# Designed miniproteins, single chains, continued (4): the designs that were tried, part 4

Each design is a single chain, and the fold is of that chain. pLDDT is the mean over its residues in the fold that is shown.

## One batch from the design tools (miniprotein)

Design m12103
Fold by ESMFold2-Fast:
Structure m12103 (fold): chain A 82 residues (1-82)
Amino acid sequence: ATAKFVIEKGEIKSLEVDDPALEEAARKIAETLAERAPDFEIEGELTQVDETTYKAEVKIGDIKVTLTFDKNGNLLDAKVES
């Protein structure tokens, strides 16, 4: 299951979720990103890796970042593509 999101100026502008079971985790993760980067435009795609782990491929401005989260929106890992 996947979710796509767009965040602008600390607000979730869109959140598209293919699976209702992913909706709560996707919403919490999008909220976390909006809080951490309120001055940036963020576009991303969230994929469930396993029962408790989610991976978000995000674009923050011109920077591509791969983020790993748990179901509560806690950041576990971050990798910047350069």
Scores: mean pLDDT 79

Design m12104
Fold by ESMFold2-Fast:
Structure m12104 (fold): chain A 68 residues (1-68)
Amino acid sequence: MDIVVLSTGSSFEEAAKLGRELGKETGARAYVGPTDLSEEEAIELGREISKQTGAEVYLLYKGKLIKV
């Protein structure tokens, strides 16, 4: 199963590190999506990706990881 990490506005490096760690622990392909989204945009995009692909989607917001 694929994993997608989205971020609201602040750190591509943090999102990329988290995506790599999740990929290592699960053996899944980890992708980093847009990092400049609002919280609302990130939640909507995450739900759409999950519906279309079946991937696990996570939102990185202020250093917290939230499953969408």
Scores: mean pLDDT 71

Design m12105
Fold by ESMFold2-Fast:
Parts: sequence; C-alpha cells; structure tokens
Structure m12105 (fold): chain A 62 residues (1-62)
Amino acid sequence: MSSEKKRQDEQGRKRLEETLKEAEEAKRKGDYFTAEILSSFAIMGGTVLGDKDAVERAAKIA
C-alpha cells in the first residue's frame, strides 16, 4: 500500500507539473480562461499531494 501510494503521488506530481506548464503557456498566449481552468486543477492536485509550492505557483497563474 505505501509503495502504491508513492507511485500514485509521483504520477500526480508529474501530471501537476504538466498542468502547470499548460496553464503558464495558456496565460502566455493570452488565453486567460484556459489558464484559469488549468490553474484551478493544479491547485486541487497540489492540495491533494500536499505540494504547497505548486499550489502557490498555480495561484500566481490565475
């Protein structure tokens, strides 16, 4: 169970980083609506994973 949770946390962090990158690209392109949606997903994912830095980064994108 602990090893399975660690694997899930690692997958979650990878997806979180991908979502943050997409949100930053959307904001850079002026697509603030998409950036807001993606940053919201990143805030949720970061909160679930306990990644405060990712949550703060996502909040800055929004």
Scores: mean pLDDT 77

Design m12106
Fold by ESMFold2-Fast:
Structure m12106 (fold): chain A 76 residues (1-76)
Amino acid sequence: SLEVLENKVETSGNVTTVTIVVRTPAAAAEKVKEEAIRAVEKLAQEMGAEVVSIEVKIEHEGTEATVTVTATLRKK
């Protein structure tokens, strides 16, 4: 089963940090990663911001995986 553990957007001045954490079946981890990255890119476009950094971590635990995406956006 897919479970969103965290979907956090924090803004301080012109810097926005996005943290997405999803628990997913291991077989779906790559797709969930792609969807999370697209969500970050869409948010950056909507904000008129550039993606300064994006970090992706996938941790496998038996038949499940935890996908963590942390991105830093900067408004131009």
Scores: mean pLDDT 86

Design m12107
Fold by ESMFold2-Fast:
Structure m12107 (fold): chain A 89 residues (1-89)
Amino acid sequence: SEAEKKVDEILTKELKGTEEEIEKIKKIMKEEGITYEQVVKAFELERTIKEKNLVDLQDELSPLADEAEKSGDVQAALDKAEEAIKKRL
């Protein structure tokens, strides 16, 4: 899929992950039910924060990450993060 190719590119080229590290990350994604699309979205939101110098927004987004981990609703957390970023743009 296109999203899988984008995740592979991020992990290999941007993060310079080893094959073993990439395999472990993909295993965690499968075990936690995280989709490739959600990983791509999270990285795009992080890039927007850095590019637009929205570093103060990290304090607002950190509780959303914790909430997603506790509830398992990663999509809801990503949607809230995107909305917060859009309000700052």
Scores: mean pLDDT 72

Design m12108
Fold by ESMFold2-Fast:
Parts: structure tokens; C-alpha cells; sequence
Structure m12108 (fold): chain A 88 residues (1-88)
């Protein structure tokens, strides 16, 4: 299977109104308390990220969201993971 492009991943996430603000927006103070170096996808894209770097950023975000214990953020993490799995 081919690795999804940066454009394919960004477009898929942008179509999801619940995920787009979490993924492209700045990480909350609570998320940064769990992972201080957490970058938004918006920051990573502005830096000219590769598909591999984008996937690594999204994977870290998923793990950080799961680590919150917040059911709404855990649901967002599961939804983001499913979206990425469908692109692979």
C-alpha cells in the first residue's frame, strides 16, 4: 500500500468538523501538560512536513488525547485513528 500524501491526510481531516479544530488548532494547555513538545498539524504543515512527519505528529496527538482520560477526547482520538487507517 502507498503512504498517503500530506494533501490527502490534511483534506480528509479538514472534512471532519469535530477533528479539524483539534488537529489544526493549537494544542490546549492540558494536552501540552501531558506532552510539552506537542505540535499542531497546522504548525507541522507550515514547516513543510513530509508524509512520515505528518503521520508521526498525528500518532503523537492520538496517544496524547487517549492519555487525557476525557471520553470526548478519547472518542476524537479513535475517530482520527479510523480516518488514518482508511487512508492507508
Amino acid sequence: SRLPSVEEMAAAIQKDAALAPLVFGEPSAELRALYPTLKSLGQVLAEGASSEEMLATLGRLILTLLDTGDPELEAAAARLAQLLEELL
Scores: mean pLDDT 81

Design m12109
Fold by ESMFold2-Fast:
Structure m12109 (fold): chain A 74 residues (1-74)
Amino acid sequence: MKSKEELIEEAKKLIDEMRAYLAAHPDLPAQLRRDLEGVIARIEEAIKNGDFETVEVAIRGAKLLLAEADRVLA
């Protein structure tokens, strides 16, 4: 199982990746953009509150949203 430190580092990398993705894809459907922005905010708030169960769940959700965005843009 991932340690707290591993989850925080994975979350930070994923937030940076999602922000870069949003900047690179201005043509992304508005709903997917909102969903990605919402997950970024959720991860940031969960880290701030020390809610690592929510961080883990939000990381999984973010990865699924990125995969969906890639399918839509293909």
Scores: mean pLDDT 82

Design m12110
Fold by ESMFold2-Fast:
Structure m12110 (fold): chain A 68 residues (1-68)
Amino acid sequence: SMAVEEEIRRLREEIKKVTEELQSLVEQGTAFAIAGDYDKASELYKQAVQLAEKRRELEERLKKLEEE
């Protein structure tokens, strides 16, 4: 159905956005850790963990739609 196709497209776009944000947070967190700013690195890694969980949920939704 067109509605399922639109949801698949939206989920793929969201997964891409979350993946790019996740990568940016990890890179920034690593840079702060190297600089010795462990508090800032910890905050960024915590945000990265939350985005990784969100990405997993989006990937599971996409998988279910593609298996129908």
Scores: mean pLDDT 88

Design m12111
Fold by ESMFold2-Fast:
Structure m12111 (fold): chain A 64 residues (1-64)
Amino acid sequence: MSLEEIKERLKKLAEELLKQGKSLQDVMRTVAKEIEGEESLSPEEKGQLLLEITRWIQEKYKEM
C-alpha cells in the first residue's frame, strides 16, 4: 500500500470516529496506533504521516 493510500485510509477512519462522537484525543490515539502498526513505513514516514493526519484531524474537528 502506498503512503497516499494509507493516508486516505486513516482520514476515512478519523472521519468515521468523529461521526461516532469520539473525542479528538481518542481519534488521535487510534490513528497513532494504526500508523505505528504500518510495518511498510519507515520511522521518518510514520512521524511525517502522524503530523499531517493530526493537523487534518484538528482542522476537521474545528469544522464540526
Scores: mean pLDDT 80

Design m12112
Fold by ESMFold2-Fast:
Structure m12112 (fold): chain A 81 residues (1-81)
Amino acid sequence: MLEELEKLLERHRAEAEAALAAGLAPEELAALVERMHRELLRKLAKIAGISEETLEAVRRGEREPSEEELEKLEKLEEEYK
């Protein structure tokens, strides 16, 4: 499962480099970053077994995770720090 996330991050890196090389406007870069963020959030939700909406709310600080959700999120964060 982590291999899928690593492949996604590598693809995002390549897309970002291509966008910079193409000279995209700041607004287009912002849209690309938002798309990448949504793709990453969806992948993390699948890996953690948490709903995408719940993970996004926790990341925005709109609610605290449950102990079970916190354990899953902490494990993911440790592997990506």
Scores: mean pLDDT 70

Design m12113
Fold by ESMFold2-Fast:
Structure m12113 (fold): chain A 94 residues (1-94)
Amino acid sequence: MSPMEEVSLTILEVIREKFEKSSVKTVAEDLVSMIKSKNKEIRIFGLEELKEMIEKNPDEEFIRMVKPAVEEATKDKDPEIKKLAEEVLKVIEE
């Protein structure tokens, strides 16, 4: 049930390593950049990682920095991106 696991392992490891060494602000800015990507796969990945991070370690400043990008993603024409953004927004609003 984890598609792209084998392909994305290196990317996930790089992102996790960066998150461990980076400030919440730097991580938020990187994820916002991914969510705004022209590449739909990167956009989906960014939203999935954002959802996981908020569920594991909710941080008010992090949420505040990413919320505008998530709100824009809920208006996306792609149903998959819109659904993921709506799920992230629901977690944020709770």
Scores: mean pLDDT 73

Design m12114
Fold by ESMFold2-Fast:
Structure m12114 (fold): chain A 70 residues (1-70)
Amino acid sequence: SAAVLALERLRQELEAEGAPEEALRLLDKAISAAKAGDLTSARDYAEQALLLAGRPEDAARVARGLEALA
């Protein structure tokens, strides 16, 4: 799905930038939720991950994007 692909690419970007391990774990949870069709949980996990990674503007954008797909 588009949501899964976008979250997997985001995880690769954050890992390459040296994001905290906890942020990467939250993205893994977001990807798992998206694969299960739970876009609400996927949004919540992805938002938390981006906030921990110091990307609040990206957190807001991802939340809006996942809401549009739900």
Scores: mean pLDDT 81

Design m12115
Fold by ESMFold2-Fast:
Structure m12115 (fold): chain A 91 residues (1-91)
Amino acid sequence: MKKIEEELEREAPELLRRLAEEAKRAETLSKLTALATVTTLYAGVALNSGDPEAIRAAAEALRALAEALKELDPELAAELAARAAELEAAA
């Protein structure tokens, strides 16, 4: 039993470093995706309000999220950028 644990401990540091880096990337993506969902919902509220200031603020938030997601999820980033452009046209 202990000999197998020692072998795992010797191989584990390199594997664990790789897993930790992937976990950090996945955590960042998950957090940004959640923020994108919430921001998109609030953007709908801003549009319904007809307040140009609220609409511009929502567009700015969506653009910031699109830039943050550009390398992590290019498709979602493009969708957020397109939505921001729609909001900017409505402001």
Scores: mean pLDDT 76

Design m12116
Fold by ESMFold2-Fast:
Structure m12116 (fold): chain A 89 residues (1-89)
Amino acid sequence: EEERREKLEKLDKAEELINQASAHLDAGDYDRAIELLEEAKKVASDFPAVVNALEGAIKAAREGNRFDADVYLALAQIAIAVEKKALER
């Protein structure tokens, strides 16, 4: 139960950081968004699907590609939802 709780807290923190990063991308603050996504990647390091999506988002943000960044952020949120459902068992 404690290990499950810790994993859920990590996923919740990663989701919060992704939402903050999305807001910074909307504001045109790509540097801050990248910092938040790098933090989210570290927090979600136990979840390969989340990490892979966040790596895509970071790369797109570094290239100034907002459309691809948004797509990868959506994939990261889907991966988080899938991981949370797996922990409900």
Scores: mean pLDDT 87

Design m12117
Fold by ESMFold2-Fast:
Structure m12117 (fold): chain A 101 residues (1-101)
Amino acid sequence: SLQADIDDAMARMTAAVDKLFDKNLDKIPIERLLKQADTFIARGEAALAAGDLETAARFYRRAADLYEAAAKRTKDPEERQKLLEEAEELRRRAEALLAKA
């Protein structure tokens, strides 16, 4: 169906963005890493609302990876700790969802 074709194309675009970010995490501005993490959280929440627990968990894990990458490059200890706490919370959410899937 047209909707299935659109969903498939969106999944491929998401995978391409993930690959680009993974390869270039050390070169991407921190602000872009955080914005992309927020985008992944929003997509994870949308997947969760649709009942797709595995997709939601994958997006939460990807967001956690980006928060950890941002934390590694953050010089302020307080901001670094805050980013690491956000990453840990996202990983806990992902594990809880995978336990139900």
Scores: mean pLDDT 80

Design m12118
Fold by ESMFold2-Fast:
Structure m12118 (fold): chain A 73 residues (1-73)
Amino acid sequence: EKEAMEAVVRAAAEALRPYRPEVSEEALRLLEKGTEEGIREAGRLLEEGISTLSPEQQREVLEAVAAAAEAAA
């Protein structure tokens, strides 16, 4: 479902903001377009941003995303 995917991607962007604010802002901008293409591009940008974090920071972000996914399910 588009709304569930958007919620998960938004959670990832917010969780990434303390470490990579510019990446977070760009991902949120892509989500605001309201298109499936925008959501997919935001997801790719966030995946790349998260990959630049330390293992500990990556785990924190991914745990936040997992919690959002469970809440949306």
Scores: mean pLDDT 79

Design m12119
Fold by ESMFold2-Fast:
Structure m12119 (fold): chain A 61 residues (1-61)
Amino acid sequence: DMEIDEEVARIIAEIVRELGLPRAEKIAFATISDIKKLIEIAKKLGASKELIEKLEKALEK
């Protein structure tokens, strides 16, 4: 269905909050395709590996 689950949205919000980025709520409503790009950006910005792995695992369904 290409919709994100609440769990995925929550993990994204945690990553954005950890990085101190503004507009966390808007990012949490991104599509699955956008989330894959966010993972790459989060890795470059120094997000924790645990949060990134948790997000990737959630995207596996």
Scores: mean pLDDT 65

Design m12120
Fold by ESMFold2-Fast:
Structure m12120 (fold): chain A 61 residues (1-61)
Amino acid sequence: ATRLSDAEKAAILRETIPELRTLGLSDAQLVEVVRAYEAVKDEFETLAEVQAFLLATARAL
C-alpha cells in the first residue's frame, strides 16, 4: 500500500471535522480526537482508515 502524504492526511481531517461537529463534539473533544490522531497518523495507509479512526475516536468520547 502507498503511504499517505501529509497533505492528503490534512485534507481528510478538514473534510471529517464537519462530520465530528454533527456528532455533537465540543471544541475540547475535537482537540482530543486530533491529538489521538496525531499520535498514530503515520500508521495509516488509506484515507478511509484515517476517517474511520477519527469517527471511532469521536464516538468513544
Scores: mean pLDDT 75

Design m12121
Fold by ESMFold2-Fast:
Parts: sequence; structure tokens; C-alpha cells
Structure m12121 (fold): chain A 78 residues (1-78)
Amino acid sequence: LEEQIDAEVERTVKLLTEKIKKAISDPELQKKYSEKVRELLRRYREASLAGAPSQVLSDIEREIRKILKEAEEIGKKE
């Protein structure tokens, strides 16, 4: 289970980091938003391993989605 969760988190980090890199051209902002997403995914991993209810996991996913939307808005402003 832990190994499976770790693989899922790693895959998701890679996908979301690539998405942020494409949305934002500024390397400093790319790093800032990538770090925010990594922190939320770390929290997701901890919650998953602790057997948290699906609602808790959904809340974290919602926060990640919000950060990605903010990154897209920043990219449009550039």
C-alpha cells in the first residue's frame, strides 16, 4: 500500500510540475508554485497512509486544483 501510494504521488508530482512549467514562464514563480503543490501532495500522502476519509483526500485535491488555477492566472497575466 505505502509503495503504491508513493508511486502515485511521484507520478502526480511530475505531471503537476510539468503543468505548472507550461503555465508559468518565470522560473522563480515555477519553483514557488511547484513547491506549493509538492507540500499539498506530501499532506495527501500522509493522509492516505493514515487511512483518512475520502472527504479529507478530496479537500486536499481541491486545494491542489486551486493552486493550479492560480498558476494559470499568473501565466495569463505575464
Scores: mean pLDDT 79

Design m12122
Fold by ESMFold2-Fast:
Structure m12122 (fold): chain A 55 residues (1-55)
Amino acid sequence: MIDDYLDALVRAVEDVYGPEAAEAARKAFLEAYKTTSWISLSMSVAMEAALKTAK
């Protein structure tokens, strides 16, 4: 389940913002999920990282 969410997020970010933003999102998601085990928070942290990288 978690792998499906991560893969969907990374693919969507890569399509819109490019591979560097997608990699940043993947790393941020995994670190947040490792600490909190909370999918929604991990998704938010991943999107923040992606947007910051895409700038």
Scores: mean pLDDT 78

Design m12123
Fold by ESMFold2-Fast:
Structure m12123 (fold): chain A 76 residues (1-76)
Amino acid sequence: DSLLEELRRRGREVLELLKLTLQQGGAYQDEFERYVLEFSEWLRERVEALTDPEEARRLLEVWREIFAEMEALMAK
């Protein structure tokens, strides 16, 4: 599924940016936050466009995995 592949790709990009932000002592924090917001808005639009609830469920599951990884990385 190309949508799931794009979601995982975008998720990897946001996680890489978060790791870079943490390594640089918080540099790129604003860019990371903007990227996450844009990512969330993209996901919302994709989910709202879906007519198959099973596809929507799978997208949300992948997004939850990505969000959980971000939360874990941001834990101080």
Scores: mean pLDDT 75

Design m12124
Fold by ESMFold2-Fast:
Structure m12124 (fold): chain A 89 residues (1-89)
Amino acid sequence: SKKEEALKKIEEKVEELKKLVEKEGLEIAPSSLTPEEAKKKILELAKKAEEEEGEEKAKELLVDLLAQALVNGLLTKEQVEEVIEEYFE
């Protein structure tokens, strides 16, 4: 399913980002957004990307933003799954 594919890509991106943080000392700055604000903003950005650049670019952006939010602790895995559920509804 589209949801399962997106979740798999997010998990792959999270592992990639964690390796970069650990190996190269890359600091992912904590966000000033609340989890609820982050979910809304990510959905809005993905929807805008879908309208302007198509579904493929929207999915790439969604994966990148959600993976970053997981790595920096802004969103939990459950909250990421909620965003994916809402986007692919």
Scores: mean pLDDT 77

Design m12125
Fold by ESMFold2-Fast:
Structure m12125 (fold): chain A 68 residues (1-68)
Amino acid sequence: PVTPESIALATAAARAAKAGDLAAAREHLQRLQEMGLLSPEELAAAVRAIEAGDLDALERVLTRALLR
């Protein structure tokens, strides 16, 4: 379920990725997956996006996951 905590984690992941802190971005994304908010496929897509510096792809994955 979408909670203030899950929104905070998604926001933190996006901010870390924007800052180039890929380790922090990965940790936040992994936590979202542990909470059941990202599938393994969504986590893999988000990790690819941050490694490529594709913030639009990251936002797309996070938006799609949170809308379910």
Scores: mean pLDDT 81

Design m12126
Fold by ESMFold2-Fast:
Structure m12126 (fold): chain A 96 residues (1-96)
Amino acid sequence: KEREGKELLEEAIRRLEEAIEAARAGDVEAALRHAMAALELVDRAAEGGYLSPEQAERIRRALGAAIEAAVAGDLEGAIRHLEEAREVVEEALREL
């Protein structure tokens, strides 16, 4: 279970990094795809008990804001919110 939690959060970080790179390249579709993949991994980690409800809510809020910004064409805002989500996932991974 501990290994599963670490693998889920590490994969979420990789997806967030891919989303940030795509957003910096102006690839809205790729940024959204990777951000949604990160959200699914975060949801799985939360269901598995690898994230506190507070951590899960903070990550979901940041990811939701990133997705909204990307859909609106605000890639700079999307990057900021993706970086916020990554920081919370990295914090959670260190506590695991």
Scores: mean pLDDT 87

Design m12127
Fold by ESMFold2-Fast:
Structure m12127 (fold): chain A 99 residues (1-99)
Amino acid sequence: MSKAEQVRRAMETIYREVTEAMEAKIPDGLSIQDAIDIITKVTDAVMATMDETVREALERYRKAVIDQLKEWARKYGDGGTATLEMVQLLRGTLAAARA
């Protein structure tokens, strides 16, 4: 398994777990802060189990995602209820960070 494949698998795990956790919270009123907390928790857990060689890529990945959510918070307010549109935008940001 190549180094690039390990990074890609880690990013795929983060993408899946973050997306599932956010979608599960939508019926209860997912906030932008909830989304940031989910991303932080998931990425911390994944980074704890990964080789140090992928940590830099995962840190860049998390920063890109959180920066996108902060942009949404600036537009809609920090206490604003997250929409399915924000979840889809986040999916795009996570996919772009993997490339």
Scores: mean pLDDT 69

Design m12128
Fold by ESMFold2-Fast:
Structure m12128 (fold): chain A 118 residues (1-118)
Amino acid sequence: MLKISVSGDPEYVPLVEEAGKIIEDKYAGKNPHETRTNVKPGKEELKVVVRNSRGVTFDKDKLNIIFVDRLAGPFFGVPAEGYAYVRKSGELVIDGKVVYTLPNPELLAKLIESFIGL
C-alpha cells in the first residue's frame, strides 16, 4: 500500500489524489514488486492513500509531497529518504533529486511511479 502525505499549499491536494487514482487503476489486480525505495508497495494490491496535512509535515513511512512557494532551509535535519517537496514554480524534490513539477495528474502519476521504482 503506497501512502502519500500532502502538506503545504492545499490547492494541489486534488491533483495528487487524482494522480493516486491513476496509479491505483494502472496497478489494479497486479502485485507490485518490492522496491529498494523508502516507499515500499505492499505485497498486496497497490492501494494509494492520500492524506492532507496542515502546514509542512514529514512522515518517514509515506511518500511526502510538500507544496511550497520556495525551497527553504527549514528542512535542515529532515531525512532525505521519503521526502519530496514541490515549488509553485514547477520544481519537485525527492531524495535530494530535483525535477520540474508536471501541470496535470497523469504526468504527476508517472513522476511518482518513477520515484517509487514502479
Scores: mean pLDDT 56

Design m12129
Fold by ESMFold2-Fast:
Structure m12129 (fold): chain A 70 residues (1-70)
Amino acid sequence: SLAQQFSQVLNISQDDALELVNLVGQGKAKKLLEAVQAFQPVTNQLLNYVAQELELNADQQQRLLQIASA
């Protein structure tokens, strides 16, 4: 699942990964996963850039950074 792949790539819990997928939606989550897999290590700059490209609002972007940094 996307949540399992995010859990492994970002080194976060399955619950945090599921919250991330639900926060951005399945289609945007898949694109985000592809970006973070392509560009290691994952930086806040990369996450901010991808969030803007996926047209996430400020609240979603802030929550994404919190989840990914857990």
Scores: mean pLDDT 76

Design m12130
Fold by ESMFold2-Fast:
Structure m12130 (fold): chain A 67 residues (1-67)
Amino acid sequence: SAPEMSELEKKIYELIKNNPSLEKYLEEAVAEMEPKAEELKDVGGKEDVEKLRKEVLEKALELAEKE
């Protein structure tokens, strides 16, 4: 089964539902962080996964701010 979403991820999904433009920035942030996520998938603990999720969200916000 897919990993459980954090509270932050749930809030972001709700924001994207109301503002579809944010979806593009989130997808871009996820794509940038995919190689790191793949490296952590086998070795990383819960702390690393949660950190990665925060970095993805922060990156999405930065991309949105830059246009």
Scores: mean pLDDT 65

Design m12131
Fold by ESMFold2-Fast:
Structure m12131 (fold): chain A 71 residues (1-71)
Amino acid sequence: MEAEQRGQALLRVAGATREAIARVIAGGSVEAEIQRVVDTTRRELAADPELAEQAARAAAEGIRLAAAEAS
């Protein structure tokens, strides 16, 4: 995967993570939103599985932290 394509994929993953956090704060399911972002991350970064796992972990942790802070 080229650096520019990787950068664009990471920006899309970051956007999906921000939307998931907003939905969780609005009363959405933490588990469902984490699953959606993990699935999105794996699709966007399919050419780089190690980066996909790192990004998915970071996104899931961010969503859990935001949910805990909002509670």
Scores: mean pLDDT 82

Design m12132
Fold by ESMFold2-Fast:
Structure m12132 (fold): chain A 62 residues (1-62)
Amino acid sequence: SPEELIKKAAEILRKHGIYVDLDNPFLTALALREALKVGREHGILSQEEIDLIEKALKALGF
């Protein structure tokens, strides 16, 4: 489900020290977008993690 994708993406961010408030979908989307930008730029996210975050962003309408 979209909610499960968002939750999994938030868990990835928490592993990298980024806390995400799932009760705020807009703030969640901003955090996911920033994590993709920084993670891709610095190579700190695996391709699987990138794909999951991208799917979560689509679920949030981004």
Scores: mean pLDDT 80

Design m12133
Fold by ESMFold2-Fast:
Structure m12133 (fold): chain A 70 residues (1-70)
Amino acid sequence: SDEIKVLQAMLRALGYYDGKIDGVFDEKLKAAVLEFQRAHGLKDDGVPDEETVLALQRLAGWPQDGKLEG
């Protein structure tokens, strides 16, 4: 999905993800989310919740709305 592609792109830009931007939420992307969450003191459940998305948007310099937009 386009939302997952945005998530992949942000994590790749921050150095947490080196896989393809294919819109598939696989184990590699889940591991990248977990590593990001652990590095930033967030709940490390591998789910890109609102707090995780807001932190990603803030660090990537994107608009901070807590939502993934494709």
Scores: mean pLDDT 78

Design m12134
Fold by ESMFold2-Fast:
Structure m12134 (fold): chain A 93 residues (1-93)
Amino acid sequence: SLVDAILEGIERILREEYDEETARRALGYVRRILAKLVAAGFDDDTIRFVAGMVVTLLVNGELALVEEFAAHPEVTPELIEELYERASQALAG
């Protein structure tokens, strides 16, 4: 599936960037986010977009922001917009 392929790719990246325990925890956050996107009926392009944003945040050390996003009970278009704005601000320094 698309989600399985994305998770395999992200797992490889996280294992290069983090220790094993942190990589496992971060992958758990990604899995939860992607599962919620699928459950909410978002299209493949949106799923790829959010996955790309989340992995960029994780590679830049923004683990706490990804954890916060993963803690939401559902993912909405408004939450995706909020995450994009916050991610853009965090990554700009």
Scores: mean pLDDT 85

Design m12135
Fold by ESMFold2-Fast:
Structure m12135 (fold): chain A 71 residues (1-71)
Amino acid sequence: PKVLFESEVIYVPEEELDARVEEIVKEAEADPRTLRVEVHRTPDGAVVTVATRLPDGSVLVREIRLVPTPA
C-alpha cells in the first residue's frame, strides 16, 4: 500500500473562513472513498486533512491550509 501526500494553501476572507472549512468537510464526507477527515482550527486559520482511498489501493493524504485574509 502506497501513501501519497498533497498539500495546498487557500486564502479566504476572514469572515468566510468557517463557511469554507465546512464546505470542504461536507465535500469530503460526501465522497465514499474518504477514510478520515480532521479539522484543526487555530488563531492563524485552519487546517483540514483528508485521507482518501484511491482505486489502485493507495491512500492519498491531502492537507489543506486555510489562511484568513483581513477584511
Scores: mean pLDDT 82

Design m12136
Fold by ESMFold2-Fast:
Structure m12136 (fold): chain A 85 residues (1-85)
Amino acid sequence: MKEELKKEIEEIEKRAREQGNETALKYVDMAKKALEEGRFDIAREYLEAARAVLDGDVNKFIAHVLRAIGLELDEELEERRKKLE
């Protein structure tokens, strides 16, 4: 999943660059760094911010990455809950 997510992020970055949206590029870069650090909550925040300022088909890639991040966060939360049982 990590390598697949990196590929999706690179596609989002490319499309944001093609739109000339420097704000979106900044958010995508921050999300990419957060993903590399395993900070899925921070990555989700930056991708939501990028989604808010980007138009068109790139939003489908952002939605796909957000779903993948959501699954990782849900798994982390479930593992934390199991430890407390």
Scores: mean pLDDT 75

Design m12137
Fold by ESMFold2-Fast:
Structure m12137 (fold): chain A 75 residues (1-75)
Amino acid sequence: SKEEELFRLTGEIIGLGKQAYEALYVKKDVEAARALVREMERLAAEIRRLAPDATELHAAIEEAIAYLRKEIEAA
């Protein structure tokens, strides 16, 4: 169902965000963090397509991605 797919995609983005944080701050692997953020952006586009009216969810995801992108460029 749409709800099951949205739950799955949201969980995947959360997992990728944790992995990107670990890559950036624990492993000091900026290129791995960059690849993980690109995958988050791909899944964010899928969530936006699946649930276009979920504006608060979109904002939260965009803020998380923007934060990680800024930290990667500052590394």
Scores: mean pLDDT 88

Design m12138
Fold by ESMFold2-Fast:
Structure m12138 (fold): chain A 90 residues (1-90)
Amino acid sequence: TPLEAAIAKVNQLIAALKNKEKDEKKIFALLSELEEALGKTLEKLADLGRLEELKKIVEKFHEFIQALNDKDYEKAIQKLNELLALLQEA
């Protein structure tokens, strides 16, 4: 499912961001794949009327992107773990 794909991509991004030597090409590829899977998950949540869950996921993803753009990888990992918890509750 799109939800299972999003969870898998979050876990892969956490692993990539924990590496001492950052593979930027791999990180950006995983980010693109997460955006696609997450987008499909959010569309499904909207169709089901699960708007509170949708809002929390969108907000957490935004916080993750801000941390990643700031190159604050510790904060980005923290926000991905928080996003993972929200996705596992969906």
Scores: mean pLDDT 86

